Designed miniproteins, single chains, continued (5). Designs and how they scored, part 23

Each design is a single chain, and the fold is of that chain. pLDDT is the mean over its residues in the fold that is shown.

## One batch from the design tools (miniprotein)

Design m16776
Fold by ESMFold2-Fast:
Structure m16776 (fold): chain A 67 residues (1-67)
Amino acid sequence: MKVEEETTKALLEALEDPKKAHSAYAAAGILIAAGDTSLKLGVSEEDKKLGEADRRAGEIVLKKYKE
């Protein structure tokens, strides 16, 4: 939860900088893809927890970018 919140905050702040917005958007896409992969192919409980956290963080940032 806290790590997820910090990641989301950092990416949202980067999104407000025109120089970093594209990188933040790309990072959000990577987090969603990594999260989906961890959930689909996750071999450990920790992988699944990280997958859910990464996917949620990426989805929040991606939604903000599309606005």
Scores: mean pLDDT 72

Design m16777
Fold by ESMFold2-Fast:
Structure m16777 (fold): chain A 83 residues (1-83)
Amino acid sequence: GAVRELTLTDEPQRIVLEPGETLKLTAKKPGALTVESGTVEVTVNGKTSLYRPGDVVALSPGVEYTITNVSDEPAVLLLTPFA
């Protein structure tokens, strides 16, 4: 699938991933990734976990996350930086 790269900064973002699309995310600030729709696999520090709608991933500064939409529908992700 296609690969996208993104850095979480001071701005909230809504990201849509097509089926099989991968997002490489680097957090510059603490924040959260919320799954609004779809099912995604998140890999951080070599560990992969499955996240469903309503699930939240805590984002730590300086950590890289790989997020893949493993559902047959577009996945919608909400990226929220903390103040």
Scores: mean pLDDT 83

Design m16778
Fold by ESMFold2-Fast:
Structure m16778 (fold): chain A 103 residues (1-103)
Amino acid sequence: SAAEKMEKARKRVEELLDKAIAEEKDPALKATLEQLRAALVDTLAAAVSRARENPEIPIKELAEEVKRALDHLVAIAIQRHPEHSERIQKIKDEILKIIEEAE
């Protein structure tokens, strides 16, 4: 189901961000990644809940909502840490791949 695919994506995103946060040596970027993790995991959890309540919702529509939230969160992170833009973009690309594989 769409809910099962989004829940799997949520767990994979959480694991990816937990690893990135654990490996991060810059405490300011670490704090920003923790904030990004919290917001994105909440967005994915909301998408899972919506899919469970409305199983007819196409997974592609849920994925697009998550991608929009990711774009916004990443833009904020890069604005705060332009010196880490390359690393933040790489994290974004890995998350996008997880979301796209869930479709």
Scores: mean pLDDT 89

Design m16779
Fold by ESMFold2-Fast:
Structure m16779 (fold): chain A 87 residues (1-87)
Amino acid sequence: MIREKVAEFVAWLKELSATRNYEDLKPEEIEELLEKVKKMLEEINEIVEKELGIKDKEKRLKIAIYMYRDKLSLEEALEKVEEIEKE
């Protein structure tokens, strides 16, 4: 389940990045994209909690943010968050 949701989200971000110039987005399109991003981020956060059993809400949010912002996989985002916590 989580791999499918992550793959869908990453594919959507890659598609958006490849086919869109951010400067050409209409206000309505920006609002729709923000809504979709918010929903996907919340869904990923819930899946991370369920699949990884991570109790720390901030750690879950950081994983979700890195997946969204840096277009990382779940495994890559988890590794990055754990590396930061080690520092």
Scores: mean pLDDT 66

Design m16780
Fold by ESMFold2-Fast:
Structure m16780 (fold): chain A 60 residues (1-60)
Amino acid sequence: MKYRIMGGELEETLALVGYRRGDVLSEEELREAVFRASGRYLSDEELEALVAAGFLERVE
């Protein structure tokens, strides 16, 4: 599964590791980027919450 960065606090977090709004990352790349930026692991529940909040868009 791939995800597009749409905004919010996630955009700010991922900017710390060189990503920007509109970038598309795999689930693995997204989890690694969040860990590198924040030192925390992105859980499945948090990933779903970010999609529900509109900060991530699932892309095919």
Scores: mean pLDDT 85

Design m16781
Fold by ESMFold2-Fast:
Structure m16781 (fold): chain A 90 residues (1-90)
Amino acid sequence: SSAEKKTLELTDETTKLIDEMEKLLETVGVEEARKKLPELQKKAQQLGKEADKLRKYKEGEDVVKKAQEALQRAQEVIRKLAEREREERE
């Protein structure tokens, strides 16, 4: 369905942002990674809303699972960013 396709596209976009932020944290640093945070938060919010629409359909279960995995990874990279920002201030 169009909703499943949109959720998969948002999952892919969210995953690419996570990968980019993780690479920035490892290579360039916290300041550059933080610049990506607003876009990640916006994409994660959109992904959550689209995944919730699919929960009523059994056929959407695999798509919802992939979306939830991406949302979990987004929370983890945001946590890592916050931890590194605290370390740089101390």
Scores: mean pLDDT 85

Design m16782
Fold by ESMFold2-Fast:
Structure m16782 (fold): chain A 55 residues (1-55)
Amino acid sequence: SALDQLSPEQLALLIEMARAVDGASDAEARAGIERSLENGVSAETLVAVAQSMLR
């Protein structure tokens, strides 16, 4: 899975952001993150965006 590119800490942060912003479930958050990675968004970019949105 594309999610295997993320550390457990990075994945937890991205799930937290998706839940906070969109009210997504964990499964929905994981699917969205995986889709973004499959579409060429880097893990680094996703983490940076999540960090900026949460704090």
Scores: mean pLDDT 79

Design m16783
Fold by ESMFold2-Fast:
Structure m16783 (fold): chain A 85 residues (1-85)
Amino acid sequence: SKKEELKKIREELRRAIEAGDSVAAARESSRGLKFLESLGMDELVEELRARMSEAVAASDASGAPVGLAVAEVAIEVLDKAIKKL
């Protein structure tokens, strides 16, 4: 189901964050965004894009790993999507 696929992406994001794997975190965040696009969840897609852009800017300013910051935002937006399904 759509909800089960979102839960899987969220779980992979959580694992990437726990492992400190910035590359995996960025990849799964991108996967989550594309999946929301495929569902036609335009409002959540817009929110995720905006929040990811903010996370990238904040990470660049601080020198922190971008992928991890982006993944934390992606989990929150995917949780909103899961609640709507």
Scores: mean pLDDT 85

Design m16784
Fold by ESMFold2-Fast:
Structure m16784 (fold): chain A 55 residues (1-55)
Amino acid sequence: SPEERLIAAAVEAARAMGSSLTEEQLRALVRREARDMGFSEAQIEAIVARVLAAI
């Protein structure tokens, strides 16, 4: 699904960037991308939580 694809891509990007990307920057980036993809605010917060739980 688009949601699962976004979560997987965000987790991979976070791991690749390591210490170059703070948790707050990761949250902001994921929120922006999810919003651009047309997810609702509730879905965006769920996606952010799942990305953070996976790293």
Scores: mean pLDDT 83

Design m16785
Fold by ESMFold2-Fast:
Structure m16785 (fold): chain A 72 residues (1-72)
Amino acid sequence: MNIAQYREAILEKVKGKKELDYEEFKEILEEINVPEYWHDFLFKEADLDKDGKITIEELEYALGMISGPPPK
């Protein structure tokens, strides 16, 4: 299963926002029917500042990296 297929749908849901917290992000992923195991992984990957929130740009970056082969 590949998160890249959900990228457009995720970004469309977050377009009107500056940042998302974990709960809001999780709800968006659930609405799109993204598997639960991606919720934690994606958020942690996108949360570069470790503030418990992610920006749209950080999310785009994380989705770009995850759409490829695993880092190792």
Scores: mean pLDDT 69

Design m16786
Fold by ESMFold2-Fast:
Structure m16786 (fold): chain A 61 residues (1-61)
Amino acid sequence: VKLPPGAENQPDDRKALEGLLRYAGKEELLKNIESLKNPARASGVVLQGVADELDEEWSHV
Protein backbone atom coordinates (compact mmCIF):
# COMPACT_ATOMS: atom_id res chain seq x y z
CA VAL A 1 0.00 0.00 0.00
CA LYS A 2 1.06 3.61 -0.47
CA LEU A 3 2.52 5.70 2.32
CA PRO A 4 0.11 8.22 3.88
CA PRO A 5 0.62 11.88 2.88
CA GLY A 6 2.88 13.37 5.55
CA ALA A 7 1.85 16.93 4.78
CA GLU A 8 -1.81 16.19 5.53
CA ASN A 9 -1.29 14.01 8.59
CA GLN A 10 1.21 16.10 10.50
CA PRO A 11 0.50 15.50 14.21
CA ASP A 12 0.57 19.24 14.99
CA ASP A 13 -2.00 20.04 12.30
CA ARG A 14 -4.30 17.23 13.35
CA LYS A 15 -4.09 18.11 17.04
CA ALA A 16 -4.77 21.78 16.34
CA LEU A 17 -7.87 20.92 14.32
CA GLU A 18 -9.14 18.53 17.01
CA GLY A 19 -8.53 21.16 19.70
CA LEU A 20 -10.46 23.76 17.73
CA LEU A 21 -13.42 21.42 17.26
CA ARG A 22 -13.46 20.47 20.95
CA TYR A 23 -13.32 24.15 21.89
CA ALA A 24 -16.36 24.81 19.69
CA GLY A 25 -18.14 21.87 21.35
CA LYS A 26 -18.43 20.07 18.03
CA GLU A 27 -17.46 16.54 18.99
CA GLU A 28 -19.69 15.25 16.17
CA LEU A 29 -17.62 17.19 13.65
CA LEU A 30 -14.45 15.78 15.17
CA LYS A 31 -15.78 12.25 14.68
CA ASN A 32 -16.80 13.02 11.09
CA ILE A 33 -13.37 14.47 10.28
CA GLU A 34 -11.71 11.35 11.69
CA SER A 35 -13.89 9.28 9.38
CA LEU A 36 -13.07 11.48 6.37
CA LYS A 37 -9.34 11.11 7.01
CA ASN A 38 -9.82 7.38 6.49
CA PRO A 39 -9.47 6.88 2.70
CA ALA A 40 -11.65 3.77 2.80
CA ARG A 41 -14.58 5.76 4.19
CA ALA A 42 -14.06 9.13 2.57
CA SER A 43 -17.29 10.56 1.21
CA GLY A 44 -18.02 13.77 -0.63
CA VAL A 45 -21.47 13.95 0.93
CA VAL A 46 -20.08 13.67 4.45
CA LEU A 47 -17.38 16.20 3.65
CA GLN A 48 -20.02 18.67 2.46
CA GLY A 49 -21.94 18.16 5.69
CA VAL A 50 -18.85 18.88 7.78
CA ALA A 51 -18.13 22.02 5.76
CA ASP A 52 -21.69 23.24 6.34
CA GLU A 53 -21.40 22.73 10.09
CA LEU A 54 -18.08 24.60 10.23
CA ASP A 55 -19.47 27.46 8.13
CA GLU A 56 -22.44 27.77 10.49
CA GLU A 57 -20.08 28.12 13.47
CA TRP A 58 -18.13 30.86 11.67
CA SER A 59 -21.38 32.69 10.89
CA HIS A 60 -22.49 32.60 14.53
CA VAL A 61 -19.26 33.74 16.09
Scores: mean pLDDT 53

Design m16787
Fold by ESMFold2-Fast:
Structure m16787 (fold): chain A 64 residues (1-64)
Amino acid sequence: MVDTSAWSPEEQRDFLDTMLSHESLFSPEAAERIRQIRRDYEDGRISPHEALARLVEVVREHLG
């Protein structure tokens, strides 16, 4: 996987939004987890780095 820690917050958000646009490719459980990550990020409850880390785990579990 690419190290995203060097990405700007805008680039991290664009990546997250791109993944969410494909949520229909995930299981309903994975899609709900991705939507929750987005809500927490947009509400300022988690950092962009934390949101991306959680998203990477969801993708790894469902596409690996």
Scores: mean pLDDT 68

Design m16788
Fold by ESMFold2-Fast:
Structure m16788 (fold): chain A 84 residues (1-84)
Amino acid sequence: EELIEPDEKFKALLKEAGITKDKVTFSEAVEAVGDYLVRHGLGDPEDPRVADLKGTPLGELFGKDRIDLSKNELFEALKKYGKK
């Protein structure tokens, strides 16, 4: 399985989801980010496939104010931590 090595900021987010590993799978990372979005109410109420990341640590981490979950943009945003 492909593993990603998160930086300290991403490790903090993963730890909030109960993940304390030094390396995680893309699936674990996607699930942890999805859980973070739900916990912090960052989903768009008009379109649950979209998340508003403006002013959040996750927005800073991805360099985006908005992400479309239905277009696998979340998976693509995590790709920078993945195996080359």
Scores: mean pLDDT 69

Design m16789
Fold by ESMFold2-Fast:
Structure m16789 (fold): chain A 109 residues (1-109)
Amino acid sequence: VPEFVALEASPPGGEQWVLMEGEVDGKLHVIVLRSTGDNDPAVLEAEARRALEEAVEYLRKRGLSGYAIGIALNAANRVAVQVAETENGEVVRTEPVRFLTAEELAALL
């Protein structure tokens, strides 16, 4: 079972986000989770892309190889996820945004 450790989080009263690091099957995973009160799918997609950019930047600054995962969650328990792979801090692959339920996301973690 992967254990993700929260390394950075948003201050109270603003936009809510957390950055987490974990290892799954010997591979480094960096997850940024952002929450939004907006039910617009375009806003959810934009927040997932923003979360991915933050996860990629974490890996880039450290020259690390692994998976960057951007997750956005809204008040309706709708989830957008985007994944990229880095090699020595450089992006080698980026997947398109996927829309999931919170239960489908829990099954992947």
Scores: mean pLDDT 78

Design m16790
Fold by ESMFold2-Fast:
Structure m16790 (fold): chain A 73 residues (1-73)
Amino acid sequence: AAAANRARVDALVPAQKARLREALAASPPAAPEVLAEAREVARAALAAAEPDLATMSDEQIEQYAVLRAFLEL
């Protein structure tokens, strides 16, 4: 279950990275601190969610993929 959900996240990450790059290019952050704070929040959320990866819904898997994509930018 956890391995299967990790594979699903891995498959979603490239598309989410493309969307995030496009969004950031269209609407750059107002200040560098905003992006840094958002990354810290994303890192904490991803770490907190990881133990539940095996039991995540499709929606939660998509959200996890977005967080991971954001941190990998």
Scores: mean pLDDT 81

Design m16791
Fold by ESMFold2-Fast:
Structure m16791 (fold): chain A 68 residues (1-68)
Amino acid sequence: AEHARLGGEAYRAGDYETAGRHFAAAGEEFLSQGQLAAAGLAYRDAGEAYRKAGSPLAEEYFRRAREL
């Protein structure tokens, strides 16, 4: 919950790398709680943020989202 909120705030501020880290952390927390749908959405958001940041991590998080 907190990481998803912080990710959204960073994304709106244009800090896409920070947004990606927070969305990725949110995805990991949802996954640990068995919330697969929420984890997939969070990983997709991490992928989008990393894509806007120009990070190669975008592909990894899009892959993780697809596998859920």
Scores: mean pLDDT 87

Design m16792
Fold by ESMFold2-Fast:
Structure m16792 (fold): chain A 95 residues (1-95)
Amino acid sequence: SKAERLLTIELMRAIADATEVYLEFLKNPDITLEEAKERLEAVKEQHLKDFKERIESEFPDLPEEVKKELMDTYEKRIEKLYENTLAFIEEQLKK
């Protein structure tokens, strides 16, 4: 569906932003784990907000249960992205 396509587009944008946090962490030795976590949390919060706003504005007539399933799916994928990116950062600290 067009709404599922929007989910994929927004997820790819979130992946790009999370990747940028990881790359900046690798480039800048002054960025602490705490600061990297805060940046990842900001990315997560912003993309969750953006997706919710776009589903409501672009697909107002979708059944509420379908909107809920899309939001639940997106939240799960964003949380996994956060966890995976943080794991990459933590692995670099073990070296």
Scores: mean pLDDT 87

Design m16793
Fold by ESMFold2-Fast:
Structure m16793 (fold): chain A 87 residues (1-87)
Amino acid sequence: SMIDEFTEKLIEAVKNKDFAKVRELLTEFAKELIEKGYSEEEIQKLLKEILDRVKEELPDLPEEEWTKIEAMAALSLAEEVEKRKKE
């Protein structure tokens, strides 16, 4: 599924500490779901489920880095939602 493919790519990027790729993946995911007609609330729920799975796969990642990733996810979604409102 699209969600499983995205989750695997996100795990790889986080594992490699490639935060530029993490941001890129989060932005593209938000954009794709908005294009498909998902609401901001639905996307937030999906992102939480995906991030919970990523955290389970990377239990040794510091909580501070997780807070950063969660902030990046929220910011990427907010930016893509605002872009769509201006179109």
Scores: mean pLDDT 84

Design m16794
Fold by ESMFold2-Fast:
Structure m16794 (fold): chain A 116 residues (1-116)
Amino acid sequence: ALTLTQSGGGTVPEGGSLTLTATVSGEALEIAAVSWLRQQPGKAPEVVLLGGGSVPGAPNATGRFHGSIDDAAKTAYLHMTDLKKEDTATYTNVVTVRTSEGLKTVTGPGAQVTVV
């Protein structure tokens, strides 16, 4: 079975930096696509990164959030810089992975980030 483990959340000061990780285990051969979602308290989830880049029209993520993928470790990273109080949210990784049975999409459990 595919498992997606998220880590790296926590409390961080305004202006600080934080990296979240999402690691795929099980029958995954490779990561084919990555999305990172942000859900602020009381709001709907929004896509803040697609692949390694910012989503057009998402000014809250423009230039401050970057993605990377370690193919050998099957790990996706969300690098967050110059954090603002509005970045307090649950961040959920969604990955599409190639398996021997085709492409499968897995949604992570989320990681909480609190900016103080």
Scores: mean pLDDT 79

Design m16795
Fold by ESMFold2-Fast:
Structure m16795 (fold): chain A 106 residues (1-106)
Amino acid sequence: NRAKIEQIQQNSRRRDAEEKEKLMAEAQAMRYKYIEKGEAAVKKWKERKRQILKDPLAVERLDAYERDLARVMQKKAKEDNEERAALEGQHQANLEAETLRQKEER
């Protein structure tokens, strides 16, 4: 029954594709988490600036705010890049392990 063998092979290939799609989806979810962290940080700093601007004599506090913001954004960019590199390395290792498993279970 060549037709039954072809169906089994097609089902096996579909499951292998689904597992790789799952790993890709997990990587995309992690990237989404970084975007969400960025949006929350922007909202926090906009609120802080709005509170400072309620006092028209608070020029020195506004200068301090801008220095703090620049420092925090620089630190965040470095930390986000380091965390991303580590997670991309782990994702690549997971894909290589799955590819080897699929080759052995032919």
Scores: mean pLDDT 72

Design m16796
Fold by ESMFold2-Fast:
Structure m16796 (fold): chain A 75 residues (1-75)
Amino acid sequence: LDELPEKARELVEPVVKERLKKDPSLNEASAAATALIKNADKLSPEELERAVEVLMRSGDGVAQVAAAVLRVYPP
């Protein structure tokens, strides 16, 4: 998800890489969405809004649900 804000990308990239090493069939958007939910409190409101937009555009159902949760219930 190269379109994530720099701060969000720094938080999720190591988690996504670790998850994909354990299960290469895992969807990157789903892995990134899970990492973002866990680390949403470390992002500014502006960074979180941009991350939500990227997740909504991913086409992945899990990522879209995560984006909706983050938008309705910001940490």
Scores: mean pLDDT 73

Design m16797
Fold by ESMFold2-Fast:
Structure m16797 (fold): chain A 79 residues (1-79)
Amino acid sequence: ELEKKVQEFLEEAMKKHGLTKEEVEAIIAAPEAAEEDKEKLRAVVADAQRKVIEYLLENGENVEDAKAALAKMEELEKA
């Protein structure tokens, strides 16, 4: 399921940049979060997005659907 792959890639990217799920949620919830934390979050999202796109392209899937799914997951994490 695509949702599971998106979650896996997000978790791997978070671990790579030294962020926990709780820290990511705190950064998203706080517009005043430190700029360095926001940059790490952007890097996590970029790494995860790239992995999702590569996965779907390798399996002959639509890249537009991959981006839409990742965006929906990010919005759900913020809610």
Scores: mean pLDDT 70

Design m16798
Fold by ESMFold2-Fast:
Structure m16798 (fold): chain A 75 residues (1-75)
Amino acid sequence: SLAERLREALRRLGVSEETIERIVRATEENGDTLAAAVRAAAEAGLSEEQIRELLILMGASEEGAEEAARRAVAA
């Protein structure tokens, strides 16, 4: 499931379990998509670098991850 993959990726990035569960809950409440997960991560205070690494761990290309992370933190 997206939730399990998201929890694994966020743990690899050193995100706290409290923040992981907050991001997962917000993702599920907002359509359970990777785009919702990126938005939830930015709102939870993850840096552009952390969001880029999250997207790479979730299977995005490096170029796509950089662009998406930049857009997420700018919003």
Scores: mean pLDDT 86

Design m16799
Fold by ESMFold2-Fast:
Structure m16799 (fold): chain A 74 residues (1-74)
Amino acid sequence: MLKEALEYLEKALEKAKAGDFVAAAQYAAMAFHLLGRYDKAAETAKAIYAKGRAGDQEGALATVEKAREEVEKL
């Protein structure tokens, strides 16, 4: 479960780097959903999507990286 969540966050990071913020948000949400953290899934996906829509690719990447750090500490 934890390893699979980290794999989803790795995919989210790859999609964010490619400029696909919709897919990045979906993968990040799936990672937290897998961990039963539904509120965090919605919050993180919304943040990635909002930053992507604003053209803030660095902010979107930082949001995914912060999510990875939070999951790695579990």
Scores: mean pLDDT 83

Design m16800
Fold by ESMFold2-Fast:
Structure m16800 (fold): chain A 86 residues (1-86)
Amino acid sequence: MLQLSNELVLEILMGSYELALSTILYMAKKKGLPKEEAKKMIEKVRENTKKALLEAAKEYNIPQELLDKALAEIDKLTEEALAEIE
C-alpha cells in the first residue's frame, strides 16, 4: 500500500539522519573532531537529508502533513545536536 510505503521511506530517512547526528556528536566528544568542523558536518547532513526527503516526497507522493512533520523533526534534532556540541 502507498501509505505504508510512505511511512517506511520516512522511517528510513529519519533513522539515517539520527544515526548521522549521533556519529558526528560521538566524534566531536570522544574522537577529537573540532567543534566548528562538527557543526559544518551537521549542517551538511541537514541539507542533504532535507533534499532527500523532498525528492522522496515527489517520488512516493508523501502527504504534505507527513512531510511537514518530518522537516520539523529534522530541524528539532539538528538544534538539539548543535546544543550538545558545547
Scores: mean pLDDT 82

Design m16801
Fold by ESMFold2-Fast:
Structure m16801 (fold): chain A 80 residues (1-80)
Amino acid sequence: SLEEEAKKLEDKIDELLSKMSEEERKEVYEKFEPIRLKLEEEYEAKVKAGELSAEEARALYRVESNRAALKIAEEVLKKK
């Protein structure tokens, strides 16, 4: 399920963030924020257009935003 996928991604993100310095976590947030905002706008637009329900949009947004956050966190850690 999307909920199970989102939870697995969140657990991986939490593990990576726990290994990071404050500077590394700040870099993740700075890189993630513009992606997060764009995804929010895209899913809000789909709900307004009647393409997705609010519930479906929230579930998909959670998975997609978590995938983006995980990728960014992995890339930041590779610089060590």
Scores: mean pLDDT 85

Design m16802
Fold by ESMFold2-Fast:
Structure m16802 (fold): chain A 76 residues (1-76)
Amino acid sequence: SLEDKLKDIEFQKKLQELKKAREQYYKNMTDEDIEKEADKRVEELKKVYPNLTDEQIEILREAYRLSLKLKKRRAE
């Protein structure tokens, strides 16, 4: 139907807006923002996996930090 086609077009526009917002978010991340996001991720992981060692936590933090830096670089 025409309504289904209009809904699909609107969905595609929303996806493009989300993609642009995501790229802008990563592009605008400061080093401080990256550290805060990495810390937040680690706290979330501790809630799911309470038996993680400090060494495992540090490895996961560093891996996530590098992932964010890569996303920022790709968005530039």
Scores: mean pLDDT 83

Design m16803
Fold by ESMFold2-Fast:
Structure m16803 (fold): chain A 87 residues (1-87)
Amino acid sequence: SMVEKLKEEHKALVEAIKKLMSGEEAKEVIEALETLLRLLLEQAKAKSPEEAQAFYERHGPEYEEAVAVLKKHEEVLEKAEKEVLEK
């Protein structure tokens, strides 16, 4: 159920992004969101905080790259998040 909710929220956010932007910029943001979702779902499989931290350390560059892209498009992401929260 938690995984299903996360996937549905991700789908809603991607659709909101597609509504607010298009082309290469939309693709860049969507790819960053997909990368972050994948990393978060994999990290959630960790059986301890230590395992979760070890996963983060191994995939640090992927987190940094995804977060940097999202920060670049922060204004559009805030608008998309508001649409998702509104349903």
Scores: mean pLDDT 79

Design m16804
Fold by ESMFold2-Fast:
Structure m16804 (fold): chain A 91 residues (1-91)
Amino acid sequence: EEKERRLRRDRIYEEILAFVESQPEDSPLVKAYREFMSGDFESEEELNQAAERLRKALRDAGYPLDPAEVDEVIEEDKQFRLELLKRKKGL
């Protein structure tokens, strides 16, 4: 259901955000997260690269998040972004 997906995504985001906030601003984790949050992706390649950097940074920082969970959240977010792009290009 939509509610379960939102709650699950929010929980993952909150855990990542809390950990990111505890890290230095110039850390790889903060940088990777900010790149992902930039929201200026035009291709799946950029999303995949952001996910890979985030996975590595999370591991280095000691946060044992399942990469599959991160990938699922990214894919769902990508779907929303693609729909927005279609609406803009609907001209």
Scores: mean pLDDT 66

Design m16805
Fold by ESMFold2-Fast:
Structure m16805 (fold): chain A 98 residues (1-98)
Amino acid sequence: MPSIQQLLDQVRALIAQGRADPTDLDGLDRAVDLLAQIVKQATSLPVKDKTLLLMRVIAAGASVLLASRSKDPALREALGRAAIDTIEDTVAEIEALL
């Protein structure tokens, strides 16, 4: 099983990729899955912090899902960028808690 640090490094690479191409929803979906894995592996986190992180993961996943279903290119890009920002903020919070 990969370490939390290895998963965080993969998420950071996907953030850089998403900022270069916010239409790459598959990359963003993978980043959300990796964040969910990190939260599940972080057994030392208090329930309140783990809950906050899970809510951010859900919010990022919802933005990616809505982007994938949108026929409006401007809305799709905006939702993709919102997902990237939420993923990046979540990484920063995880790094601060570990």
Scores: mean pLDDT 84

Design m16806
Fold by ESMFold2-Fast:
Structure m16806 (fold): chain A 79 residues (1-79)
Amino acid sequence: SSLLENLEKAREIAETLPFTAAKQLLLEALDALREHALSLGDEEAARRVDELKEQAKRATTMEELKEIWEEALEVAREL
């Protein structure tokens, strides 16, 4: 499966989880996306993902996690 497909599946799983587990899954997904961006030499994408990781660490609601997932999927589509 492609990284994008794996991220979409992770998002679907996250929607079924309690907030703390959903947040942890998002952070793990962002780490995977960052590694992929760096493997392609895309420093801009990696920087965008680092910003999303900081937002995810500060997130306190499921709505905030959902917004970060949508931005992460946009980054993945551009890779």
Scores: mean pLDDT 89

Design m16807
Fold by ESMFold2-Fast:
Structure m16807 (fold): chain A 104 residues (1-104)
Amino acid sequence: EKLETLRRILEHAKKKNSVDELTLAEAFLLMLEEEAGIPVEKLFDPANQEKIDEIRKKLIDYFEKAGPDKVRVLEPGKLAELRTVEIPKSKVKEALDQALAELL
């Protein structure tokens, strides 16, 4: 179930025409695949944990310092439904940690 949800989120992200339309979870999964070479099937491999933590930190640092004032996230508890809500950038770390807890 979790792997299918991860694949659905990543496929949805790849269909978006602008990076400004990406939710936080979609941006995270794209960065893992494109910058770290980690596909969603490998997110459960403990050997990848250090790289996952590096990308997580990079994404949080970006949104806290240089990102938009409001960030799009997938609705908590319903990530597979791909519904988008907006949060203030001060909540980016909390929102990403919650999404990762639901997905991993």
Scores: mean pLDDT 76

Design m16808
Fold by ESMFold2-Fast:
Structure m16808 (fold): chain A 70 residues (1-70)
Amino acid sequence: SSEVLRWVTEALVARGLPRPEAERLAEEFLEKYPEDVVLEALILTGAELPNASPEEFLEALEERLEELSE
């Protein structure tokens, strides 16, 4: 769904990532992981790290995606 791609992109842009980079990363996550796993990881990471830098947020998001994919 293009909706989850948009949500991931907007979350990364809001944290300071350039839009083209955010869109590429969102596409990469959705290619590697199921859409429902990506959405769950995004919601949980956003709630736990509301003021994180883009690098900190991406690291935490990637860790959560790995945990939820097991």
Scores: mean pLDDT 84

Design m16809
Fold by ESMFold2-Fast:
Structure m16809 (fold): chain A 55 residues (1-55)
Amino acid sequence: MLVPTRERTLESDADGRSRLVSEEPTTVRLESEAQRQHLQQAREMERRERERRRR
C-alpha cells in the first residue's frame, strides 16, 4: 500500500493478477495495517526476550 488516503487496494491473487479490493476498504485496509502492527509488536517482544536471556 502506497498511500492509504483514498487509494485503491490491489490484491495479488494466487494467479498473480491484481484485483481491486477497495470495495471492502474496512477489511482490506485493517488487515494490512493490523499485520504491520502485528509484526512490529512481535519484533519488539523478540528484542525484549533477547535482552532478558542475554543481559
Scores: mean pLDDT 57

Design m16810
Fold by ESMFold2-Fast:
Parts: C-alpha cells; sequence; structure tokens
Structure m16810 (fold): chain A 113 residues (1-113)
C-alpha cells in the first residue's frame, strides 16, 4: 500500500536521523556545550526530521490537515521532552528512547492515514 511505502521510507530516514542526533548529543555533552546549545541543536535536528516526514507524506498523497496537525503535536511534545531531558542531564539512552518514541508515534499516524 502507499501507506506501507511511506512508512518504510519514514522509518529508514528517522532511524538515520535518530542515530545522528544521539551521536551529536554525546559529542556536545563530552565537549561541555551549554544546555541551551544542546537543546537548540536537538530542536534543529527534530525540525529537520519533521520536514522530511511532511515531504514524504506530501509526495505519497497522505498529507491532510488532520495528519499535519497530529505530526505537529508529536513534534511539540517531543521538543518539550528533549528540553526537559537536557535540563535534567539525561543519559544518551534516555535521549535515544525519546527519539524512538517520536519515530513510533509518527509511524502510527502514517499507518492510520
Amino acid sequence: SVQEEAANLIDAILSINRNAAVAEYKRLVAEKASKEEIKQRLEDILESMKENVLDILKEYGLLSEEVEKKIDEIVADTKARLRAAVDNDASVDEIAAILDDFRKQVLDVVEEA
């Protein structure tokens, strides 16, 4: 189905972006970057992930206003969770878990589209 093709592409891209974000978080923490710099960098990566998801959904004709709103809500929740995690000196595994939850929630929306 078109949903399966879109979901497979989104899963692949979000898996790559998740690994990059986790590696970047680990690097910035090791380099003693400020919490504000770390939060901004993770938010920038998450916004890039959102753009990629919306572009794929649009290409497959799956981007409705309802779908876009659900993705926006998931992104906003994930940003809040990442900010809180950074402020609480979260482990690399905790950041990875937040991004894995993001990927699962996005894929659930795509499968229901």
Scores: mean pLDDT 91

